# Designs tried in a protein design run: designed miniproteins, single chains, continued (5). Part 61

Each design is a single chain, and the fold is of that chain. pLDDT is the mean over its residues in the fold that is shown.

## One batch from the design tools (miniprotein)

Design m18245
Fold by ESMFold2-Fast:
Structure m18245 (fold): chain A 98 residues (1-98)
Amino acid sequence: ALSAEGRAARAYHLEAARESLREAKERGTGVAFHLSAEEEAVFEELVAEAERLGFKRVYEYEEGGARTVVMELDGAVAVFSLEARGLEVGVAWLRARE
């Protein structure tokens, strides 16, 4: 469940993360994002933003709800990590999203 404050924090995190991805692309550097189980939609949006910027998925791993995606573009590397969620937390997040 996202409060108004939680929605504002999500928007701030998304914009800051997009800026970090653009900067990594411009400088040919690495960036890493570690996201909590409640931030699954942010994780998906950031991976999509990286693909939009031209990053290519080079590694994907998923186990027990934890996900890792590694993407590369011209010497830049972006690593996205989503923490494993408990069933109760995941269900609450899905209801808030829908």
Scores: mean pLDDT 68

Design m18246
Fold by ESMFold2-Fast:
Structure m18246 (fold): chain A 107 residues (1-107)
Amino acid sequence: MATSPDDQRQRYQQQIQQNPSATGYTLLGRWYYRQGRYDDSIYWYQQALDIDPNHVGAWTGLGRSYYRQGRYDTSIRYYQRALDIDPNNTTAQQNLQQSQQRRQQQS
């Protein structure tokens, strides 16, 4: 069923309250990312990593959020950590290249 963004947030929060998981926190982080709320997104991805420091989705989520804030050096470090865990992660590879290009374009 189609759900509003607010309905999705409420479901993620309910799931987290009943069964905290790295995946649950990562989904909540992604919801805040989609709302342009990057500081909130970063917070929830960090909560995911407190549960599972090998959660690739949380590392890539941090990279994306810092990229959107224009913090390219920080973004690069988080994508590199994702690739240290999963070297074949195409999303992390592509986003790392984009962050590196943005950093190099700084005059």
Scores: mean pLDDT 84

Design m18247
Fold by ESMFold2-Fast:
Structure m18247 (fold): chain A 78 residues (1-78)
Amino acid sequence: MKKEEAKKLAEKGKEEYEKGNYTEAIGLYDKAIALDPDNLEIQANLYKVMSESYRKSGNEKLAKTFEEIAKELEKKAK
């Protein structure tokens, strides 16, 4: 089912994020969201990775913006 495929892509995205491969992780989460667009947990994980990527590249303002979006999505997912 599409939701199972989305879960596997999100798991791969988490692995790439843990390795520091933010671009690869973002691509995997984007694909997961395309398969399960209502999954707020996957959306929150995408914004969390984007936030960390921007923070490491020195863009603190964008990092904070995406961190706030991720936190709001996490609240709605519960």
Scores: mean pLDDT 82

Design m18248
Fold by ESMFold2-Fast:
Structure m18248 (fold): chain A 90 residues (1-90)
Amino acid sequence: SEVEELAEEALALLREAVRLFLEKLDPTTAAALALRVIGAEFELEQREPDLELLEEAVKLAKQAIELLKAGKLEEAKELFEKAIDLLEKS
């Protein structure tokens, strides 16, 4: 259940990131991230995720959202890419 809760939190944060990139008028990044989030969700449904990797993914996604709110789009994108990579590996 903790694994399921963290996976849902990570996916929710990444979906929020897609919305914020769209709000910042970066629809190309928003579309690319949305596609990767769909892929990560599919992968998570096929196996039991690694709790440690999920916790790190949530942490990075939260940091990325704060950077995105601050207008640091490239730094936020890099952290979101890392968060998605961790979800895919978990």
Scores: mean pLDDT 80

Design m18249
Fold by ESMFold2-Fast:
Structure m18249 (fold): chain A 59 residues (1-59)
Amino acid sequence: PPLIARAVKDYTATSPHELSIKKGDIVEVLEVLDDGNWLVRNLSTGEVGVVPAEYLEII
């Protein structure tokens, strides 16, 4: 089954490979990276990028 997470706080992307998210956004976790970031897809926008894991909570 897909691994789903919710943004617990706003995050603003600081590089082109990162994704900006808003608190409450629902994302699909595509990959858990070894650097503490997760590759995710925002389910509302379809955008893909990396977000620090501390901004996300698995639901």
Scores: mean pLDDT 85

Design m18250
Fold by ESMFold2-Fast:
Structure m18250 (fold): chain A 89 residues (1-89)
Amino acid sequence: EEKKELEEKIKELEEEIEKIRKKIEELEKEIEELEKKIKKAEEEGAPEEEIKKLKEELKKKKEELFELEEELGLLEIELAELKSILAKL
């Protein structure tokens, strides 16, 4: 039964990894669009306060991306360890 429990845990981790990968992809698109908005706002002479708000939003999204990438890395390590254990059974 330990083998079955490991297989179930591996499947759950693979599903979590896929969910995080999709969140990263979505967030990368949001960051790209926000960078385009900032560039356009700066070129069009938008108010400094508006540009500042956009830059703060960009900073938050980049911080969220970094956190998700760190979480993904940890889950990938755990998945590799579990697959290694399963392969030895």
Scores: mean pLDDT 87

Design m18251
Fold by ESMFold2-Fast:
Structure m18251 (fold): chain A 82 residues (1-82)
Amino acid sequence: IEELEKEIEEVEKKIEEIEKKIEEIEKEIKELKEKLKKEPSEEIEKRLKELEFEKGILEGLKGIYLGLLNILKEKLKKKKEE
């Protein structure tokens, strides 16, 4: 039981780290979009595509960890009934 609780805590920490990275990327995307409206730049457009791609990867990873968290929580619930 104690091992499952530790795994849950580690997965929750990973989710928090991913969420923080997504927030940072979203801030950069907003700033770059504002710059792009004032001054069109191929370099800014390229950076935006890179950030959106990175955000997509992080959102995918978050989904995987959320799925794992649900499985771990269900296992913990079953063991607590014993």
Scores: mean pLDDT 82

Design m18252
Fold by ESMFold2-Fast:
Structure m18252 (fold): chain A 83 residues (1-83)
Amino acid sequence: SLLDKAREALAAGKYEEAVKLFEQIVKENPDDAEALIMLGEAYYKLGEKEKAIEVFKKARDIAEQNGDEELVNLAKYLLEKIK
């Protein structure tokens, strides 16, 4: 799957490839908070701090709407860490 390929790229340190794959996933599934978290992590690894902050905030807001407390806490943690 695209998600498996994207996760493999992220784990392998292929951050530019991971961004491309996660951007495609998020384009097709814009409410996928978990994919937004992984996209943000890939942006952060590339030094694209402002893009990472933007997608982490989107992930937090979506997770809050869905009542996913674990994902809300993860997104908040990543936002504090990236500052």
Scores: mean pLDDT 89

Design m18253
Fold by ESMFold2-Fast:
Structure m18253 (fold): chain A 110 residues (1-110)
Amino acid sequence: SIQFALGTPTEVVEQYIEEHPDDKRAPTMAYVLGQVYFAMGNYEKAAEYYEKAIKMLGEDATARLYRNLGEAYFKLGNYEKAREYYEKALALDPTDEEARELLKEVEAKL
């Protein structure tokens, strides 16, 4: 994986994205920050940065990115939003077995 943020404090990368939202690297930086925050157990920040990546990518946002956002909301106990984003991931990639399994899990919580 690309580790362009390696050795850089998350706050510095966050400021860079805010100051340079049109930078070609900004969507990837936001996605990587989402993954870093998710790994740290900060699911609120993970969801925030996955959402920023999706907004910057628009139509180029991937099924995997929507699934990652759904997973962050699932960890937060927001099963309604988790369902919404898993359904979005499946609409983009109907063969995503992981998204299907996670959708089944979230429906069991509702």
Scores: mean pLDDT 84

Design m18254
Fold by ESMFold2-Fast:
Structure m18254 (fold): chain A 60 residues (1-60)
Amino acid sequence: SHLDEIIENLKKGLELAKKTKDLVIARNILKEAQEVLKTTDDPELKEILKEIEKLVEELK
């Protein structure tokens, strides 16, 4: 589904941001996850959002 593709792309972005410690990538995927969560309540997406938020705080 389109949501599954978005989730996989967010996971790939999160892995890349973690490996590179790139705050720009982390913030970009944070914005995308927040936008998708405006129209969905997917639990996996909510968990990914929490990991992204934690990474953004760690990289500040």
Scores: mean pLDDT 84

Design m18255
Fold by ESMFold2-Fast:
Structure m18255 (fold): chain A 80 residues (1-80)
Amino acid sequence: PSEFELEVEVLIALAEIALGITKSDYKHGKITEEQYKKAVELLEEAIRLLEEAMKSTDPEKRQELIDKAVELLKEAFSLS
């Protein structure tokens, strides 16, 4: 894989780990249902953008998608 593909795959893995943590936190009553729903929506959208980045042939567009996904991941992490 190219370096950027590896970076995107790592970010997807981090988002998937965050989904697991979010589910665990909700199961253990550490976050509200509203926080859970918002975090899941943000994490799923981040994964979608990262998958789009992997399909893009334009380095500038890839970076824009990655940057947007990272911002969504940061927002999701702030909800816990």
Scores: mean pLDDT 83

Design m18256
Fold by ESMFold2-Fast:
Structure m18256 (fold): chain A 56 residues (1-56)
Amino acid sequence: MEELIRRVKELAEKLEKEAEKVGEAGRAIAEFARNGAKDEKGAEAALGLAEQFLEA
């Protein structure tokens, strides 16, 4: 399996699973990033949330 595909897939799944473990707040962040990212405002907000989530 390619390293790139493996890392992206694991990171995505890990972020989604961690959001559920963190609770309601983490779940809302993941949901907003998934559903809102398609909109310009949602994309900007999702980027900010994802950046904070990755840095945390």
Scores: mean pLDDT 59

Design m18257
Fold by ESMFold2-Fast:
Structure m18257 (fold): chain A 56 residues (1-56)
Amino acid sequence: SGLSPREQAVLFLLRQGKSQREIGEKLGISPSTVSRHVQNIKRKLGVSSNEEAAKK
């Protein structure tokens, strides 16, 4: 909750087990941009790992 549409798209792909590279390829953005979205998702969900974020 509280995620932007782009952050929701990134989280959806993380839940599918996609790597940051694969997410960047699917969304047409750089891996560094994916990394920023993952950082924001983890902050908004109150978690410290990608695995924990994917389970929320």
Scores: mean pLDDT 80

Design m18258
Fold by ESMFold2-Fast:
Order: sequence, then C-alpha cells, then structure tokens
Structure m18258 (fold): chain A 70 residues (1-70)
Amino acid sequence: SAIDEELERLKKELNLSPTEQAELRRALEAGDQKRLQILVDIRKTIKQMAKEQGVSESEVRAKAREAAAG
C-alpha cells in the first residue's frame, strides 16, 4: 500500500507513462532511494527544460544525450 500511494503521488506530479511507472515501482520495491531520486530528478529536469526551451520532452532527451557524449 505504501508503494502504491507513493507511486500514485509521483504519477500525478510527473505525468508518468506506464513504462516510467514500472521503473519507479521497481525502485520503490527494491528500496533503492538513490535510483528513485535519479529517475524523479531526470523527469523533473526534462519537463522543465522542455517548457523553458519550448520543445518536446523527446527533443530535450536527444539534446541531453548529445551534450553528455561531447
């Protein structure tokens, strides 16, 4: 129940897809707080950058990959 409550909270806050919900559920079930934080932070950053740049979340992900690669 605690896992389902936290996942429902995150789903509403971050507008998670079914795939993203499954990833976060696995992190919650494993008690992997570091992985959970990373996944949440990535989603928040992508949403913020997409809004700031006026582009899609997919475009932000592509640009982030290129920047990380050099």
Scores: mean pLDDT 76

Design m18259
Fold by ESMFold2-Fast:
Structure m18259 (fold): chain A 81 residues (1-81)
Amino acid sequence: MKEAEKLLEEAKEKLKQAEEYIKQGDSDKAKELLLEAVELVQKAGQILVEEGGISPEQEKKMKELEEKMKEIAEKVKELEK
């Protein structure tokens, strides 16, 4: 339980850092942080499923992170144009 929560918090931090690099025009660094965040969310999801399933609150948090990842991916694509 604590491990999955820690991974989700780390993913949030990575996404915030990626957003900052996007504002600076650094698409390469933003991409790197986005990939790290994706890996952290995937690992957290696996742990939650193994521990007894995902609660509605945890599902909502994961969906919010997925939406953030999509937004950052779109912004990275715009910087590469």
Scores: mean pLDDT 80

Design m18260
Fold by ESMFold2-Fast:
Structure m18260 (fold): chain A 63 residues (1-63)
Amino acid sequence: MYAVEVRLVGPELDLSLLPEKGITGAEVLSPDTLRLFFDSKEVAEEAVERLRAAGYEARLIPP
C-alpha cells in the first residue's frame, strides 16, 4: 500500500483532482494535512502530480 500526504494550502481540498479509482482510504493527520492510501504506486504518483500541479504540497510515502 502506498500513501500520499497532502497539505491544504487553501480553504478546501478539491477531491476531483484525485483519481476516482485506486484510493483505498484516507486519514486526517492534522486540520490541514490529509493522508490518502492507494493500492498502486502509479496511481499514487499520478495523484501527487495532479495535486502539485494544482498548487498543493503533496508527497509520496512508500510502504
Scores: mean pLDDT 73

Design m18261
Fold by ESMFold2-Fast:
Structure m18261 (fold): chain A 89 residues (1-89)
Amino acid sequence: EVAEKLREAAEKLDEVKDKIKAFNVNTSVGLILRLVGDELDGVEGAAEFARKFAEVSNKAKPILGFESNITYENLLDIDKFIEASEKEA
């Protein structure tokens, strides 16, 4: 189930941000992940998720009124968590 894997990846990314104390970028990332959640319910594939995540991230940042944005590294983390879930299963 792609949608379930995508949510799992987002949740794992949220766990990672708690360990990697990057200071404040995590709040906007979490907010953008919530916004992306609405768009993701029909998305298929990890690559499409990463692309959609980047699109929503860039769109949301001017709406939210702050410069913090999702980096390419954050998108790679999502893909890593999706892959990790498959390997463990």
Scores: mean pLDDT 47

Design m18262
Fold by ESMFold2-Fast:
Structure m18262 (fold): chain A 61 residues (1-61)
Amino acid sequence: LAEARALAAQGDAAFAAGRYEEALALYRRALELFRAAGDEAGVAEAEANIRAVAAALGLTP
């Protein structure tokens, strides 16, 4: 879980810097680790962050 949280924090930093593609990749990596660990709260947070980045990139309708 420490690695997943570190990746999510790196994603937050990338998102704040406007590096949306990097933030998306970092959040997806964090999501994978949270799923493997069965951390439902971590999965929900990572999914919400991925949706926010996708919206910023214009990927939502």
Scores: mean pLDDT 80

Design m18263
Fold by ESMFold2-Fast:
Structure m18263 (fold): chain A 86 residues (1-86)
Amino acid sequence: ATEAAAEAGAAAAVAASEGLKAGDAAGYAGGVIGAIGAAVHAALSEGPEGGREAGRRAAEGAAAAGATPEAVEAALRAGEGAARGA
């Protein structure tokens, strides 16, 4: 669950980054919401640390794919938020 959530979160963060690069505020917001959903899913499945770990791995994957710092940070915040909410 955490691995799948990390992959989904990374893809969402990359999509957010592409939206930001294109000047598409709605695309950026949609990507951020996707990253939040992935991290929440991990936290609900594997507890608070699962959400935090999924967010960290999503941020690493997004950064490796060349996502903007804003999108990478959004993935990290999504994981921390999911951990606090669980």
Scores: mean pLDDT 81

Design m18264
Fold by ESMFold2-Fast:
Structure m18264 (fold): chain A 88 residues (1-88)
Amino acid sequence: SNEELLKKAEELIEQAGQAYDQKDYETAAKLYEQAIELLEQLPETEEVLAKLARTYSLLGQAYLFAGDEEKAKEYFARAEELMKKIKE
């Protein structure tokens, strides 16, 4: 169900945040990527777009601190595009 997919995505985001706090940026990035895959299966509601945008931003930060500046820029740009969809 959509509710179960959302819950699993939120659990993955929490786990990714814990890895990020421990400076395990590679694990954090992988967990955020898994959360994004689940969120992208959900209907494109304002709440889902907001969660997706935030998760792309966190993924960008994880890649930035892992030393992958190019991937960080791509994911930050993706987060910005999603936020534009919410505002209009």
Scores: mean pLDDT 88

Design m18265
Fold by ESMFold2-Fast:
Structure m18265 (fold): chain A 64 residues (1-64)
Amino acid sequence: MEEGRKKAIELLKKKGASEEAAEAAVEAVEEGKLELAVAILKMSAGLSEEEARKVVEEVAEILK
């Protein structure tokens, strides 16, 4: 659990998310709120909807 969470946060930071936004997006994915995670990444990291969705899918896979 902890290792997957840290890996997901680092992935999001590499995509341009702040640490706070990365943590919020990971929490949203953990709660099954994938659309919220997409919205956080679009607003914070400036990702397109398609890019944010792809990254959220990668985060969800890491957290399994």
Scores: mean pLDDT 81

Design m18266
Fold by ESMFold2-Fast:
Structure m18266 (fold): chain A 80 residues (1-80)
Amino acid sequence: MTPEEKRQLMMKYAQEAGKAAKEGDIEKAREYAEKMAKLAPEKREEILKLVEEGIEKIKEGDYEGGASLIMEAAELGAKA
């Protein structure tokens, strides 16, 4: 996998996780978080923590803050 392919796949999974969380499908959002963590196992704990924090913000109605945290997880994983 090239660095560009990894970045594109991370961004795709982050967008799907955010969408699932906004739709109330927390299980599906966590499935995408796990896919991101598998793509960057050296950053697994940090990625999962950022996505869970993002999900919690979305549950509170802070969709922009939640999406920002999930995107931060994708950037962290893409650089790993």
Scores: mean pLDDT 86

Design m18268
Fold by ESMFold2-Fast:
Structure m18268 (fold): chain A 56 residues (1-56)
Amino acid sequence: DIEEYKEKLKKIIREALEKGESPPDEVTKEIEELAKKIGLEETQKILAEVIEEYEE
């Protein structure tokens, strides 16, 4: 289900931004895998939305 992948990606990105830390390699690989399943356009939209909320 694409919607589950989108929600998982949003959660991972939010957690990384809230901590202000670079995500570990394993998390980065998970983001890449989710991005491949969701597609580039949707992934960029999710990233932009989350960054806008927690931008610094």
Scores: mean pLDDT 74

Design m18269
Fold by ESMFold2-Fast:
Structure m18269 (fold): chain A 87 residues (1-87)
Amino acid sequence: SVEEEAVVLAREAIKHAREGNFEEAEKYLEKAKELAEKAPKSAAVLTALGAAYYELGKFEEAKEYYKKALEIEPNNETAKENLKKVE
């Protein structure tokens, strides 16, 4: 699905960021964002995008994506825990 593909691309961005390949990480993140715009609202996708922004050191963007995920699923434990890390 488009949702599953967006999550996979966001995870690829996380992997590249952790390896110090920030240019490649940003390319994967951009692809994940493009797919997310075409998909219905998904807490899983928004949480994965937030995690990718966090690994790139973009904490304000990470925070906003985790908040958006919680608007869709208020009880999403992954989004709650990750939001605490950027506060």
Scores: mean pLDDT 86

Design m18270
Fold by ESMFold2-Fast:
Structure m18270 (fold): chain A 95 residues (1-95)
Amino acid sequence: SLEEERAKQEKARELQTEFLRGVREIYDRYRAELDALKAAGASQEEIDAVRKKFYEELLSLAEKYLEKARQLGLPSDFIKRLENEIKRLKEIIEK
């Protein structure tokens, strides 16, 4: 029904809001760790390790929310956006 479609769209918005909150938390931790490493004169190897961990944490979060979206039967456009982000993150990590 139209009401069921609206309920799924609302669930998609809620899940998107939660996902974006998690993304912001990972970004905030990464920026703080990166700033601390730069201030301490850390090696490029240490900086690269933190950057890799950052992208791996983003990938893990995106995969978690993709699975949740699929289990809840959320709209295909939302699922496709998460799949595209996962693909992008994997390409970054593999370089």
Scores: mean pLDDT 85

Design m18271
Fold by ESMFold2-Fast:
Structure m18271 (fold): chain A 80 residues (1-80)
Amino acid sequence: MKYTAHLVLLDPEGRTVAHAVVTGDSLEDAIEQARKAVPALLAAARERFGAGEYTLHLRILDERGNVVREETRRVTVPAP
């Protein structure tokens, strides 16, 4: 079964500053691919928008388009 993970990083105003879409052949694989994408997403936000507080939204959909996992967390991007 194919899973698609959508990652969206938002600034304090709720504007999208970075996003990534990854796929996996299982829910576990999709979670691992999403985890591997997070450092690059945070680095991209730091380069363009600087250090600070961001909100990370993760949504994983199955091959039928059903949301099987949804997660929101606050993330601190440190100064270099």
Scores: mean pLDDT 82

Design m18272
Fold by ESMFold2-Fast:
Structure m18272 (fold): chain A 72 residues (1-72)
Amino acid sequence: PPPSQQQIDDVRNQIADLIRQGNYDDATRLIRQAYQQGVITDGQYRAAMAAIYNQQGYSTDDIRRRIQTWRS
């Protein structure tokens, strides 16, 4: 069965909390786990990773390269 809206909302809230704490490693881990469990889509995964890299000060070109190599 598809994930419930509550499960999706809980994951989004946890990611937001970790980013607010500056805990980018745990935020990245949670995003990967949610993607692997089918809670978030490929598009949502890429958007979340791009947001974290942008928050860390990576350039647009660096973010693009990092996202394209995430499965390599």
Scores: mean pLDDT 74

Design m18273
Fold by ESMFold2-Fast:
Structure m18273 (fold): chain A 63 residues (1-63)
Amino acid sequence: EADVLRALGLIYLGIANIDKSKGDYEGAIESYEKARDLFRQAGDSEGVAEVEKKIEELKKEME
């Protein structure tokens, strides 16, 4: 169900934000990538774009 996939995407987005706040950037990226995949499966193009932007910004901080 698309609704379930989107809900899981939001959960992983929340986990990624917590990991980022703790300085676990690798864990945050993994969770953001999970959220992106779930939003993509749900057909949520806006959710995908938002998460992809967060992943790009975080990877720049890790350089």
Scores: mean pLDDT 83

Design m18274
Fold by ESMFold2-Fast:
Structure m18274 (fold): chain A 76 residues (1-76)
Amino acid sequence: AQQHFDLGQFYYNGGYYYDAISHYDKAIELDPNFSQAYFNRGLAYERLGYNEKAREDYKKALELDPNFEEAKTNLK
């Protein structure tokens, strides 16, 4: 899970948002409770204009970690 999360971050930082999402998907598949992977996938969706998908991921991150401050902020 962590390796795919780290790869997702590298692709996200390079502006390769679809590649980032693919790696976050794999991180979540390996660890469905990985709140940070949901949050980061939401950020990538938001960059692509998929605001509804981003919001669902931010909500899921907050459900998994109720103290996830950044997920609260991004839910507006």
Scores: mean pLDDT 83

Design m18275
Fold by ESMFold2-Fast:
Structure m18275 (fold): chain A 75 residues (1-75)
Amino acid sequence: MDEEYRKEAEKLADELEKLGATEEAQSVRETLKKMPPGSAAAIGYYKYSDVLFEQGRIEEAREYKLKALELGVEE
């Protein structure tokens, strides 16, 4: 459970760096040090979704935003 969310948060940070969003990637890594892994993963999904949307990757952005809502923000 926690291990899976920690892995996902780290993966999201790596993918953010790959997209050139170094500041957002660093924010996710810092959140993972200070908050529960599930919360860090939710924040990672939100930041990743926003960066994807800004880069015109709308379908992927929507998918990751839904994952963020599922974990960290109730509908």
Scores: mean pLDDT 78

Design m18276
Fold by ESMFold2-Fast:
Structure m18276 (fold): chain A 77 residues (1-77)
Amino acid sequence: MSKEELEREVDVAVGILALAVYHTVNKRIAEKTGSEEAKKKAELADKAIKEASEAAEAGDYEKAIEIAKKAIEELKK
């Protein structure tokens, strides 16, 4: 494994962990407040986790990182 490949694997793991935090927080907000925006954000984070994980399992770490980054940017709106 190259250093560059290991760094990409770490970036994927960090991205997925960030998405998991966004999912948990927004799910709790949606459950407690009934916020439709929070519900949509939780669903977006869950979908992004699945898609990024599938790309990583296929060895496409660059795609996994792209999926995570795009979802995180959307979640920050």
Scores: mean pLDDT 83

Design m18277
Fold by ESMFold2-Fast:
Structure m18277 (fold): chain A 60 residues (1-60)
Amino acid sequence: MELTPEQRAAVLHAAIGILEAAKAFVEELLRRGLISEAEAEAELAALDEQIAALEEELAA
């Protein structure tokens, strides 16, 4: 194991935080009309999937 449990948890929390910020950014781009609804839907779905995977890793 390359990381301590504490370091692993910190990295996973940071990654989740970055993905949550990315979701807010995508939603803002959609709200301002800078991206299409289809692009926003695809990006948000991908980000939600990544967040769920990291939350599972954090729970393990």
Scores: mean pLDDT 83

Design m18278
Fold by ESMFold2-Fast:
Structure m18278 (fold): chain A 70 residues (1-70)
Amino acid sequence: AAAEREQQLAELRKQHERELEELIEKWKKEGLITEEDAEKWREAALGVGVKVPEEFEERLKKAEEKILEE
């Protein structure tokens, strides 16, 4: 039970990391963010004490809550 939930959360985090990388590349290509912004977002997604946009944090929290519910 607990181990299965941990595996589901690990899979979600890997999926979010991939989605974040795709979003970062898209926004960099569109000129909406810099390479420095992209690096900060990657570090925050990995839990390395860096601030990220509030929108990204809200999106992660919502997805994690959805997995915990279903």
Scores: mean pLDDT 62

Design m18279
Fold by ESMFold2-Fast:
Structure m18279 (fold): chain A 96 residues (1-96)
Amino acid sequence: NAEEYLEKGKEYFEKGEYEKALEYYEKVLENPEASDELKAKAYAYKGEVYYKQGKLEEAEKAYEKALELDPNYKEALEGLIEVSVKVLEEAVKKVT
């Protein structure tokens, strides 16, 4: 069940086991019975994992895919904003 995969992924994420979290989120995305809303959540959680790993480009793409599936998903928009802020902070450090 796609919902169980999403919950399992979140459990691993909370434990800092990011590769296992991504594996379960990917199982949600590969499930043809998963709703667009559930897949949007899986993409957003993948974005959060990539952000925690410092993979800002992968995080951005994951949040963008979440918003393609659910344009009203506030948490995905907030994630994109956080990635953008992080990119700007790194840019400021380079010119200071």
Scores: mean pLDDT 85

Design m18280
Fold by ESMFold2-Fast:
Structure m18280 (fold): chain A 99 residues (1-99)
Amino acid sequence: MELEREQLSALARMIAAIARRMAEKSEDEEVRELLLRAAEEAERAAEAIDAGDLERAAEELRRAAEYLRRAAELSGDEGIEGLARAAERLAERAEELAA
């Protein structure tokens, strides 16, 4: 249980770090804004996981995934699409642990 929570927090922070890195390399202002918003939501999710609020973490991860999906649609970037799927899976895992 505690190890899984630590893993979820680490994965959420990793999603945030990757999204920020992708934003730094993006030449499209709208894609950059969406990636930065996704990173912010993923960081909030990690904080919620650390606080034991897994329902909030799932909500924040779903918001991150939504921003990432929009960025992927605008950019055509398969890496961003993959990151969106990772955020969705992490949200599902947070919900499983909340139950």
Scores: mean pLDDT 87

